# Ledger of designs, part 100: designed miniproteins, single chains

Each design is a single chain, and the fold is of that chain. pLDDT is the mean over its residues in the fold that is shown.

## One batch from the design tools (miniprotein)

Design m3467
Fold by ESMFold2-Fast:
Structure m3467 (fold): chain A 100 residues (1-100)
Amino acid sequence: GLELGREGLRLGEAGLAAARAGDGAAGAALGDKGLRLGEEGFRLGKEAGDREAAYLGGLGAGLGGLGLGVGHLNLGDVTAGAGGALRGIGLEFEGELVAK
């Protein structure tokens, strides 16, 4: 869980940074990967009772979802981006609740 949560966070940050720089394709691709790895890290951390893994996985999913959302917005696809962003934000919120 922890390794996947950390990798999800790294890719989510990279995806959001690319999307903010105007690279919608890179932002969407990296954001999607960050979201998926963050979700898996959150799930495994939650199952293992590893609050750090759950928190980092949730944060990675949140940033990945935002990168996906902004990336798709740059590509003109608001609907596809919104779904990923909302899912990521929900997982980030759940990760924070588990960490407390």
Scores: mean pLDDT 73

Design m3468
Fold by ESMFold2-Fast:
Structure m3468 (fold): chain A 96 residues (1-96)
Amino acid sequence: MTLEEVREFVRDLFAKHRPALEEALRNGDKEAVREILREMLQELYERFPELFDYAVSILTEELLDLINRVVPEEKRPEYIRFLQEMLDELEAELKA
């Protein structure tokens, strides 16, 4: 599988979950965001174990774009930090 195929898969996966992620972010529902991200990361880990870190980097790019679109400017640093901490925790959980 090429890096471009991984990128396309991650973007398609993100597009499927985007409506639920947008709703959770708008509502400040941190638990919903965590569960959606866990589901996405689990699928990426199962499909691309050798390219998981690359897949997560593409997902992170899409998530940052979503935060910049949906979250008010004054709240973006808080949400970016929350996202980073959550991704680190979920990635560690999957690799354990």
Scores: mean pLDDT 84

Design m3469
Fold by ESMFold2-Fast:
Structure m3469 (fold): chain A 78 residues (1-78)
Amino acid sequence: LEELKEKIKEILLEAGVPEEVAEKTAEGVANIVRSIPNPRAAAQLSAEHVKAAALEAGLSEEVAEKTAREVERLVLEY
């Protein structure tokens, strides 16, 4: 989970999300993965969480969707 959290933080930082928001969002995804045993459900909820955080941080809908999809794939591969 620590490695997954760091990778998600890196993706968010590259997309333009501020470090504090990226760190909190990555921790949120780690909590989703810990709590939800269904990999598809965990990936979908993680993507929704990331998209919401990116939009709140002021990123465009296109960038938020791309970032969320990238995190979804990472969670599915984990």
Scores: mean pLDDT 82

Design m3470
Fold by ESMFold2-Fast:
Structure m3470 (fold): chain A 61 residues (1-61)
Amino acid sequence: MKYLDPETAAKVMEKLGLPGAESFLEEGIPLPVKLAPDDRSAAATQRIEELSKLLEEEYKK
């Protein structure tokens, strides 16, 4: 997915009890990341995949 409504993403993460829900509303959605830095590529990719999976699981309901 490209960009979801920030409210939808925040609701999903807030329901899961994630503290990052507020940050995503202000800084943006974790899904729309495209280019990752070489230093943190692995860490960034892993976190994005986890968040993307959580969002799709809740959204698919």
Scores: mean pLDDT 54

Design m3471
Fold by ESMFold2-Fast:
Structure m3471 (fold): chain A 70 residues (1-70)
Amino acid sequence: SMDDERIREALDKMIELAKKKGPWLELIAQQAGVYAAVGDRQSAADLAMALAQVIPEARPYAELIRELVK
């Protein structure tokens, strides 16, 4: 769906930002992507929001994901 495409796009941006911070944060961001890919939108949103607390520049993408999974 269009929402799934937007969630994937936002997660891809979060993965890019996390990669710049280090491999552990990149792995966490990739796990959020896996949750989204298997249809676990709530776990993807929860993990994205947690990641945004550590990477503030990721906050707009995490908030977009949260809004789309309402």
Scores: mean pLDDT 86

Design m3472
Fold by ESMFold2-Fast:
Structure m3472 (fold): chain A 67 residues (1-67)
Amino acid sequence: SSLSDLLDRAVLEVWVERDYALSVEELQEVFRRATELVAENPELAEDYEALKAAVAEIVDELLRERA
């Protein structure tokens, strides 16, 4: 679906920008949290930059949690 394609792109771009700091298991958790966030905030599916920023926040939160 188009939403899955947008999420794939956003997660990949953020992963690259974070120097591939996440494992595959952590990337799956990012996808899960991002999917839940879009379900609660469907407007994010219409604004790629806002979606990508939200994904970056999820990644940064997860990196803090693992410390």
Scores: mean pLDDT 84

Design m3473
Fold by ESMFold2-Fast:
Structure m3473 (fold): chain A 67 residues (1-67)
Amino acid sequence: MTREEIIEEVKAKFPEIPEELLEQMVEKILAAFDGDMEVALKMLIKEMEELKKALEEGITPLFKLDK
């Protein structure tokens, strides 16, 4: 699975999240799990779900990108 495929999958599931945030999250997750693209995708989807929830609740999620 390529980085572009991961971005497309996540963007399709979370179209309300800016692509710049998606790419930043993908880079961070892939750096942590570069040997396990499948695990990276699962973690990314979970993080994006949390980010979407935080945005809907009016919570500033910027600090989350640095974890």
Scores: mean pLDDT 69

Design m3474
Fold by ESMFold2-Fast:
Structure m3474 (fold): chain A 81 residues (1-81)
Amino acid sequence: SEIEERIRRLAERLGFDAEKTLEQMKKQGLSDEAIEVLLEAVEAGIELAELERAGAPREELERRNQAVLEELEPRAEELLA
């Protein structure tokens, strides 16, 4: 599963247990769509942190953050409704 591979890549990068996280998500009954939104949010957060560390301008970071929110907020709201 692409979702499982993405979780494992994030686990290696952030130092958490991928298998434990996957089991917890299954126990909570999270849909693939909910997991996808969470993964995109975490991946975007990592990219923004890396760009900031590399010295990207504040205006560029704010633009990218706003674009991520505009993409993910409607999807998250649909999942929580």
Scores: mean pLDDT 79

Design m3475
Fold by ESMFold2-Fast:
Structure m3475 (fold): chain A 62 residues (1-62)
Amino acid sequence: PVPANPDLSEEERAAITAAIVAAFDRDPDPSDAEIEALAERLGVHPEYVRSVFEGLRLGREL
């Protein structure tokens, strides 16, 4: 989808976040290219994916 602007319902956003969490569980240190590819597949901004990964990394460390 273009644009990847998240005018998403809370349910759709939760599903997208769950997909990002699953990706993090498989690879907690993805490359920038993998983040961009995941964002494109989910139809969201790469910054959103990075934000979720940062939160998960912080939670994992603590």
Scores: mean pLDDT 72

Design m3476
Fold by ESMFold2-Fast:
Structure m3476 (fold): chain A 71 residues (1-71)
Amino acid sequence: SPMEQAQQQIAQEQAHVQALIARQRPAAEALGSRFGAENAEALVDAIERLQQSVLQITQRHLEQLAQRLAA
């Protein structure tokens, strides 16, 4: 179904985003060693929240498209 295909694409995009976040963590940790671990954790959390927000917007858009297709 179109919805099933959209969900599979979202899952693939989410996996790709998680891989990018994993690549950023060592750099954030190195920064934290110089300026304090709390700052590194806050930066990583902010990036993760932003990425999650983008994924939620994308999912909502795809859900709306699937509903229009079913109508």
Scores: mean pLDDT 71

Design m3477
Fold by ESMFold2-Fast:
Structure m3477 (fold): chain A 77 residues (1-77)
Amino acid sequence: KKSKIEELKKKIEELEFEIEILEGIRDIILGVISMLRRKGVPRSELQPLEDKVKQIDEEIEKLRREIDKLKQKLKSL
């Protein structure tokens, strides 16, 4: 059905937008880590920020896998 294709396309676009937001947040945190590291802040104090970056990277990868599954469904229609 035409509506099913439109729903899948909309969901893919929504997930792609979520990835863009997460990539933006990741880049900001990485910039902060770099700045603090240059100011001599110990790595142990930066660990919570590094852990947050890792969490965001894992979330982006999950969203990319979901998009791939939705694109595959769209191609099979």
Scores: mean pLDDT 85

Design m3478
Fold by ESMFold2-Fast:
Structure m3478 (fold): chain A 82 residues (1-82)
Amino acid sequence: MEAHENALKIVQAIFDLKEGKISAEEAFEIIKELLPKLTEDDIEMAAEMIKSFDTEIMKELAEAIKNRDLEKIKEKLKELEK
């Protein structure tokens, strides 16, 4: 678990956004900073955890993270914000 700290931080940011604790902009900045630092295994773990929320938007967000698609990540985070 400690070896995957950055992956867990990304998942936590998405959860906090869903719960209304942070903005889409704040979540995006966290993901943008951490995403280049992740290993392929870290990205796969983060994507699988995000998919566990079992909504279409979370599945699309997980795919965008796996592909390191910053524009799509930003779009999906804004759709998730309430």
Scores: mean pLDDT 80

Design m3479
Fold by ESMFold2-Fast:
Structure m3479 (fold): chain A 61 residues (1-61)
Amino acid sequence: SEEEIERLELLRGVLEMAIAANEYVLPSLPADQAKKEQDVIQQLRAQIAELNAQIDALKAA
């Protein structure tokens, strides 16, 4: 539904903001913490890819 698409698009925006925030703090972190944050960033990007697939599927329905 349209409301479902809007909700997923809002969530995508939130995840994009989270990536930006994590990337902003990355240079100030110790090497071990930086590795963990890089893993988090990759997980967030994977979630965005999944949301994009869900949005595309809903638009095709």
Scores: mean pLDDT 87

Design m3480
Fold by ESMFold2-Fast:
Structure m3480 (fold): chain A 75 residues (1-75)
Amino acid sequence: MSAEELIAEAKEKLREGERLLERAKTEEDPIRYTGLALRGIGLYREAAILAEKALELEPENEEAKELLERARELS
């Protein structure tokens, strides 16, 4: 994969994770809450891995650095 492809994939994983965690905040069922939260955190971890791979290919890529910081804060 190119760094551009890895960055695009990381962005999508972050968006999916954010949607799940936002839904979890309004979920009344504790079991559903836990499932949504765990899935959201998993997506943030995947985004961090993808952003790290992008930085291995392009160490000075500012977008990849920002994505990695954001994903790690949320993991």
Scores: mean pLDDT 82

Design m3481
Fold by ESMFold2-Fast:
Structure m3481 (fold): chain A 107 residues (1-107)
Amino acid sequence: ELEKKFKEELEKLKEYLKTVEGLDEEEIKELEKLTERFYEALRKLAEKGRTVKLEYTPESKEELLIYIALVEAGSRVLIELGITSFKDTVVVRSKEELLKLVEEELK
C-alpha cells in the first residue's frame, strides 16, 4: 500500500515538473534514472544504519533535479524499510561528493 502511494506521488511530481517547471521528456527520464540510482545507494546505506544529508543549495536546474531525485529516493527507502531514524548521517557538501558517494556504494 505505501509503495503504491509512493509511485502515485512520484507520477504526480513528474507531471508537476513537466507542467510547472517546464521539464522536457529527456529531463524527466534523467530524473527517473537518477532516482533509481540514488535509491539503490541509499538503500545500501540505510541497511548499514546510515543516511545522507545535503548541506548545499542547488544553484542550477541540473542540481535541482539531483536534489529532487535524492528526496524521492530517500522517501522510498524510508517507506520500504519502515525506518524513522538513522544512527549515522553522511553529510554531503557538493554535487561531486554526492555522486562519488553513490558510485562507491554501487560497487
Scores: mean pLDDT 72

Design m3482
Fold by ESMFold2-Fast:
Formats: sequence, C-alpha cells, structure tokens
Structure m3482 (fold): chain A 80 residues (1-80)
Amino acid sequence: LTPEELQKLEEAERNYKKAEKAYQDAKNDLNATEAFVETAVDLGLISQEEADKLIEDARKAYEEAEKAYKKAKEELEKLK
C-alpha cells in the first residue's frame, strides 16, 4: 500500500467504527424509546401524541444512522 492508500484505509476504518457505534446507539435508543413510551403512556406520564413523536424521532435517527453505517461499510470494502 502507498502512504495515500494506507491513509484512506485508516480513515475509512475510523469512519466505519464511528458509523457502527452511531448505528448501534440509534438502534438501542429506538428500542429504549419504544419500551419507555409504552410504559409512560400506561402510567399516564405522557400523552399518546407525545409518545408517537418520540418514536418517530428515534426511528428517523435510526434510519439515518443505518444509511451512514452502510455507506461507511461500502467505502471500507472498496479499499480492501
């Protein structure tokens, strides 16, 4: 590998790990949000409307993190 190719590989590996962590965090946040809103609505702590918004926001974050993860993985695979 040239120094430039090595630098690109290292950058792609860093980006992949960051995206992987963000994807896992977003997945965990979505699961936690779903569990939280179900319990919180049942206990009367939040409205169903507030619950729906929390789930929608977490789902969108999860979808964005998944796209970033897939892109980073593809870029890393192209360099190997």
Scores: mean pLDDT 84

Design m3483
Fold by ESMFold2-Fast:
Structure m3483 (fold): chain A 99 residues (1-99)
Amino acid sequence: VVERLRALPPAERARLEDLGFKALIEASKYSTDKEEVIERAKKILEEQGYSPEEAELAITAANLSFYDLEAAVKATAEHGFDDPEKRRELAEKYLEEKL
């Protein structure tokens, strides 16, 4: 999925990120659980007439750019974000998202 997103033209990738991000914001009004928010966001896009595959691409694009990193930080905050492996994973992901 990530490789397909990287192969898209910048304008198309930005469109999918925008689409997915708006769906994730709407879904987040009903839950703070990352998994529930993602599934609800997919359903919101399907209700708008997007195929399940298109919905997944849009949500994945948005989740990778911003929400996934933020959700991971939030999810670990209460359990202590002192795990060096988790910090390394987020740093590597952040560097990949900048490229």
Scores: mean pLDDT 62

Design m3484
Fold by ESMFold2-Fast:
Structure m3484 (fold): chain A 86 residues (1-86)
Amino acid sequence: SKQEEALRALERFREVASKSKDEILGGMAQIAASVSIRTISKELTDEILRETAEILRTIAEDAEKAGDKELAKAAREAAETLEKLI
């Protein structure tokens, strides 16, 4: 289902965020992932998918600027997965 695919993408992103060497950026990314998982678990709409993908795109840009390429890649892959479900 779309919900299962979205939740799996966010769980994978959260796992990568938990391994970030930047404790602040990784911590913020984990919070964002957890909030998104909670939201999508309650209700899946195209608007929620779009808004969540936009947040993930922002995290990817911030991670890229910080030099955390693994977190940036994970955030981009999660955003692309959510966008594909719209």
Scores: mean pLDDT 88

Design m3485
Fold by ESMFold2-Fast:
Structure m3485 (fold): chain A 87 residues (1-87)
Amino acid sequence: SEGTQALLKELEELIKEMEDNLAAAKAAGDKEAAALYQQALDKLKQYIELVNTPNTTVPAEELLGILNEAKKLLAEGKEKLAAHKAA
């Protein structure tokens, strides 16, 4: 559907944001923030793969759970990186 395609484009933008933040964390030497961003990327990619799988048996609530976990990890990574740079 058009809504699904719009969501996938938004997810593509989120991947780019996570990749850029991961690169910044690595450049800063923040291993903790880098690990959180990598986990966020992995979960976001898992979500996209599952959404695009034609025979998926994964309920919508579980798919949303994976997406929300990815967003939470991104937020945690941003918090850690900000604290590291402020120290």
Scores: mean pLDDT 81

Design m3486
Fold by ESMFold2-Fast:
Structure m3486 (fold): chain A 63 residues (1-63)
Amino acid sequence: MELRVEVDEAARTVTASILHDGVEYGATVPIEPGESVEAAAERARERALETLRALAAGRYPPE
């Protein structure tokens, strides 16, 4: 499993992508006012991992 994190400071967003069995699962989160880029990156990573876990558990789409 490969995890990639990309920060778009102009758009104030962070995208985390996970490649698993040839399928890419990603999550984009906005950087909240007063939030650090590192905190937003952690939230994006958690969102991508939750999406992967929900799909693996047969709970798709996640709410």
Scores: mean pLDDT 73

Design m3487
Fold by ESMFold2-Fast:
Structure m3487 (fold): chain A 61 residues (1-61)
Amino acid sequence: SDVEELQALLDEYYEARQAGDEARAEALIREIATRLGWSLEEARTLADTLYALRQQEERRA
């Protein structure tokens, strides 16, 4: 499903950011923007928000 595909891209984006792989993170933002029909700015805002939330959750685990 589109939701499962988007979740996989967001999971890869999280891994790329944790690794400091800026080139991979940027490529994943472009893929997310393309799939959602959003601007790169909108896709980055979504990805940054979800990244921050996931980091907070993992710090509590």
Scores: mean pLDDT 81

Design m3488
Fold by ESMFold2-Fast:
Structure m3488 (fold): chain A 59 residues (1-59)
Amino acid sequence: GLSKEELEKGVEAARRAAEAGDSAAANAAAHQIGKGTGVPVPTTSDGEEALRLAEEAAK
């Protein structure tokens, strides 16, 4: 499992990747959060959607 600080850092990493237009890095961060929280996270072609999924998985 991930700590609250690790979840917050993961979401921040997804946000930075989405802002940079790096959808692959945003998806990787979202998947890592989902794996740590037990929340299934699908792969998406949109970095902003990957950020949204990361935020949902971190709740």
Scores: mean pLDDT 81

Design m3489
Fold by ESMFold2-Fast:
Structure m3489 (fold): chain A 94 residues (1-94)
Amino acid sequence: SAYEQALKASELADKALEMALSGSASKEEVSKLVEETIEYARKAVESGDPSAIQSAIDALRKAADAASYVGDKETMEKALEAGGEAADRLMKLL
């Protein structure tokens, strides 16, 4: 379901940010969690549920922050792009 995809994206984003801020994880490990966050967030956005899309936007923002903290500009830009796509989708539903 959309809610399950959004919840998974949120959980992965929180883990990625925690690992980035703790400094105990490698850049590769954080980047993998951010990429997974993007995948689940995109699935939540495809559902067209405004609440799931808003949760996906919040998760993608945290994922972008995590990628930024570990210096992965490319993965950060992917998360920001996905967030922009999610915001555009949400605006069309309002």
Scores: mean pLDDT 87

Design m3490
Fold by ESMFold2-Fast:
Structure m3490 (fold): chain A 88 residues (1-88)
Amino acid sequence: RLSGLQEAQRFLELIARAVKEHDVSSLSDDEFKELMRKLAEEMERELPVTTPGIDLLRELTSDENAERWPAIRADVRDLIDHVRERLE
């Protein structure tokens, strides 16, 4: 849907901006957690509360996922690149 695509695009723009301003592969786990927390807060402000990406970011900022964050950073970069490819 158009509205779903606009929400996805806005989500990607926020993440892409953060990735450009902060090389997520070089961030410490604490810095990555803080970045994801700030992105979740910004998305809650700008996007409908039911956006699945917000729930994912909330989960990623939990201490339970800290050990997985190096892999998650790589997956987030790959996801951004793949979705940019699809939107072009």
Scores: mean pLDDT 58

Design m3491
Fold by ESMFold2-Fast:
Structure m3491 (fold): chain A 66 residues (1-66)
Amino acid sequence: MSTEELIEQVARELEKYMRQHLSPEDYETLLGLLEQVRRLGIERRLSPDAIRNVEAGLRHEVEVAQ
């Protein structure tokens, strides 16, 4: 799996998770941050481990936003 494919998969999984757990307002805010992280991850060609660490961090932010 390419870095871009992994980032896109993780982003889709996070968008679904955020939709289930956040208010519409918080969802829109974090969606904007997710899009920035996606662009940087692709540009910088992050390792799979780095991508998974970012995923874990964003999931944690969703949990504390509740």
Scores: mean pLDDT 76

Design m3492
Fold by ESMFold2-Fast:
Structure m3492 (fold): chain A 87 residues (1-87)
Amino acid sequence: SEEELFEEAKKRMEKVVEETLKKIKEAKEKGASDEELKKIVEEGYDKMDKIWEEVAPKLSEEKQKELREYMQKLADKLNEEAAKILS
């Protein structure tokens, strides 16, 4: 169903954020540069964008808006948590 696709997309995006933050922490502990850490963050955004591109065309306009807003909240969270790790 549309609702199942929407909920699955949100879970997939949440997992991308979680995995990206774990990669940033591990890379920092191994002495990665700020440039390498920023690249990991960018790869996280790209993965969320790909999920949106796959799922959004299958959703109503209302659900597309909700998914976009949710993705933005996750991107903001990734930015905030990544900034704390890079500090």
Scores: mean pLDDT 88

Design m3493
Fold by ESMFold2-Fast:
Structure m3493 (fold): chain A 86 residues (1-86)
Amino acid sequence: SKIDDEELKKELLEGLKKVAQQEIAEGRNVEVNKLLLEFLEALENKDVEKIKELYEKLSKLDPEAAELANQLALSLLDLKLKPVVS
């Protein structure tokens, strides 16, 4: 479902950033979490080209992280990153 509440979107993004930053500090999934932080910043800035670039990088590195990224783009910006298969 699409999230239309701008404050709820902001809280979600900040929460996800904190989780990613904590995992980086603990040395876990550092490369994936660095890309996720950049992706979350791109979502906050509504930078569609950067969002797509980072999604491609995540898709090559971690398909589960890419799926999370796709769900976030859909929920926050109504942006589909996965190709539509007819």
Scores: mean pLDDT 79

Design m3494
Fold by ESMFold2-Fast:
Structure m3494 (fold): chain A 96 residues (1-96)
Amino acid sequence: KPFSELTPVEIILEVYSRFKDKEKISNEELFEYLFEMASKDLSEELSEAIARTWVELLDPDNNGYITVDDILAAAEKYFSEELANELKAGLDKLLG
């Protein structure tokens, strides 16, 4: 599925699926993965902007890494209840 057609929830689930065996994801690892996904169908400039925005959204305190708790906190703050519930259901499937 093209990156431009992914919902915010689908983007987060793709990220989590890639890094599900890690306790935490570094900001650099998240940026590189998001940039790789976006650059398959978007310009380099737009891909960089999108990757940076997602890193800032998931790590607003700039502590250098992202955990499942950071993702859930961002979902509760920035997503509607419906989207947050969709994300939780998707994470439960990925976590086992």
Scores: mean pLDDT 74

Design m3495
Fold by ESMFold2-Fast:
Structure m3495 (fold): chain A 100 residues (1-100)
Amino acid sequence: SELERQRRLLAEGLLRAGREVEALLRREGLDEEGRRIREALETGAQMLLDGQPLSEALQTVEELSREAMERLPPSVRSEVYTIVTSSLMRAMAELVEEEL
């Protein structure tokens, strides 16, 4: 169904963000924080695949990643937010393009 496809694309966006965040934080020597944030994003992706709203998935990601995010330098934290938002915007753009 169209709704299942929408959930899959958004979930793929969160999984992509998780991989990019893990790679970024590994370069910064923040491997444990990167792993925790990736696991949070994977949980959000699973929630989407299970039929939960995007808002609930993102709220859960924020809650699960909170401690790891607080340990990041402000510049690195900002880059993590950019990676996540960019991946989600890309997924949403793919949805809009197929409605044409």
Scores: mean pLDDT 85

Design m3496
Fold by ESMFold2-Fast:
Structure m3496 (fold): chain A 71 residues (1-71)
Amino acid sequence: SSMERALAQGFAIVDGYDLSPEQRQDLYDAVRMFMEGASEEEINNYLRSKGIPDSVRDSVVSTMVHLKRQI
């Protein structure tokens, strides 16, 4: 499905970063939440609460916005 493809692409972007297992899981959760209807503001606030670096957050959120527009 288009959703499964978008999730796989989001996870692949996350997998490109050198992150702890906990941070990687938090980013996977953020990808899922965003694809399921969470706003950019909600996702940014969630990732900030998890201590995800700004550069990683900005890159992942921008990619997710692009992918969501393709569904």
Scores: mean pLDDT 81

Design m3497
Fold by ESMFold2-Fast:
Structure m3497 (fold): chain A 55 residues (1-55)
Amino acid sequence: SAAEEERQAALLRTAVVALDAQTRAQVRKFGEAMGLSEAAIERALATLPFELPEE
């Protein structure tokens, strides 16, 4: 079960990494549409399992 959970988590992380650029833009827009604050949107981005190359 633990190994199964880690495998599923790894697959999800791979999908998130593949969508990182689009996910950032969509999370911001979706959060604004839901009435979330900028701090809440930043927290959501910070909890994602990918690192954004802002350089």
Scores: mean pLDDT 63

Design m3498
Fold by ESMFold2-Fast:
Formats: C-alpha cells, structure tokens, sequence
Structure m3498 (fold): chain A 67 residues (1-67)
C-alpha cells in the first residue's frame, strides 16, 4: 500500500467516524476507529507513527464537536 493509499484510507475512516459522532453514535464511532486502526496495524498496512497521527486527528475531531 502506498503512502497516498494509506492517507486516503485514514481520511475515509475519519469521515465515517465524523458521521457517527454527528449522529450521536459515539460508542460506534470509537469502536469503528479502534477496530480499523488495530487491524491495519496488525496487518502492517500502516506504521505506528501513522496510527498516532490518526488518533490525534480523531481526538481533534471529538474536540471540534464538543465531546
């Protein structure tokens, strides 16, 4: 997987998470993010550094939504 493909996958995940958070489905949003990130890490599709950056972006998204 290229760096561009990994970034796109993370962006698509964060958009799905945003949709769930905006609907008030906070538990589903957290579960989707955690399950997807863990699977991608275990499969070697993303680096730990990319996972940390995605987690930071998820935290910022929750902060923006007042969560």
Amino acid sequence: MSAEEREKAIEELLEKVRELLEKGEVEKAIQLFDDTMLRMLLEGHITPEEAQEAARRFKELMKELGL
Scores: mean pLDDT 81

Design m3499
Fold by ESMFold2-Fast:
Structure m3499 (fold): chain A 61 residues (1-61)
Amino acid sequence: EFEADVARALALIQYAVAKISGDENAAEDVLRWAERQAEGWSPEARKALLDTAREGAEKIR
């Protein structure tokens, strides 16, 4: 379901941000991963994942 899929993806993004914090290029890696995962998703789910990944990437920098 949409909400469950988005929640799982957001949790994975948060985990990735926490785990790789301190890596100078980690922000870009998180964004590239999120874009790849969202390729088959609905526009709403894709936007939610990418927005969260961008916010997480900003925190890594």
Scores: mean pLDDT 67

Design m3500
Fold by ESMFold2-Fast:
Structure m3500 (fold): chain A 95 residues (1-95)
Amino acid sequence: SMQDVIDFVRRQMDKDGYDPISRDMFITIVRYMIDTYGMTVVDIQNMFSSQYTPIQIAIYISNVYGDDDFRQMYDDYVKYHQPSRDQSIISYLSS
């Protein structure tokens, strides 16, 4: 179920030492992708490959789906965490 996927992501991020705010913001993005776009964990991992930056992913999603709400959510996350922290989370998903 979606909840099982989210609980798995939460446990892995906690194990890897991510702070609770970073974890919860990222979980919100994952929930949105699953609920709005019907994406699987595999789809999310493929989109968040190590060759893409958070900004490139946000632009891609915004352009493909025309989703300004998702773009705003992601932009707020990036502003809070700095680019280096987002790269770490993308690397985690890509592994």
Scores: mean pLDDT 61

Design m3501
Fold by ESMFold2-Fast:
Structure m3501 (fold): chain A 94 residues (1-94)
Amino acid sequence: MSVEELLREAIRLLDEAIAALRAGDYERALKLVEETLEVLREAIEKEKDENKKRTLQGIIDVLREAKRLLEEEGDVAGAETLLRLARHELQKLL
């Protein structure tokens, strides 16, 4: 997959994660966030622009915090806010 295709896939996975979170399916939401993290790590490996790599790493850090808020604190609203922020930042890279 190209970097652009990986970013589009990450956005789709985040849209599914947000929907799962809203439905109360936290196990599914966490799995989708983990899949998004894998896709973004592959995007970083293929990306050649250092500024875009730094932005992608920042998005990974936001998603890790969203996962922590959901798993460790049960903060569903905080997790959703960070998933939406990550989605918005990914959309800016397209």
Scores: mean pLDDT 90

Design m3502
Fold by ESMFold2-Fast:
Structure m3502 (fold): chain A 75 residues (1-75)
Amino acid sequence: MESRVLELVEQVRAGRALEALTEALRGSSPELRRFMLSRLPPELRAALADVRPDAGPPLFTVSELAAMAEEARRL
């Protein structure tokens, strides 16, 4: 992913959304986390794979996470 436009979209949405998605993945069940990661492009999956699962309240709903994963898949 060397497209600056995609990086900016990811930065603007993911600047908070990636951090929030990361927090949500950490707060989600291992099954859900694995499912979401498997639906993401391999590059994003690699970046998020370094995130350790921690207990905590999710910032996004499953529906919102699914929408983000699908948008990333379209990249």
Scores: mean pLDDT 56

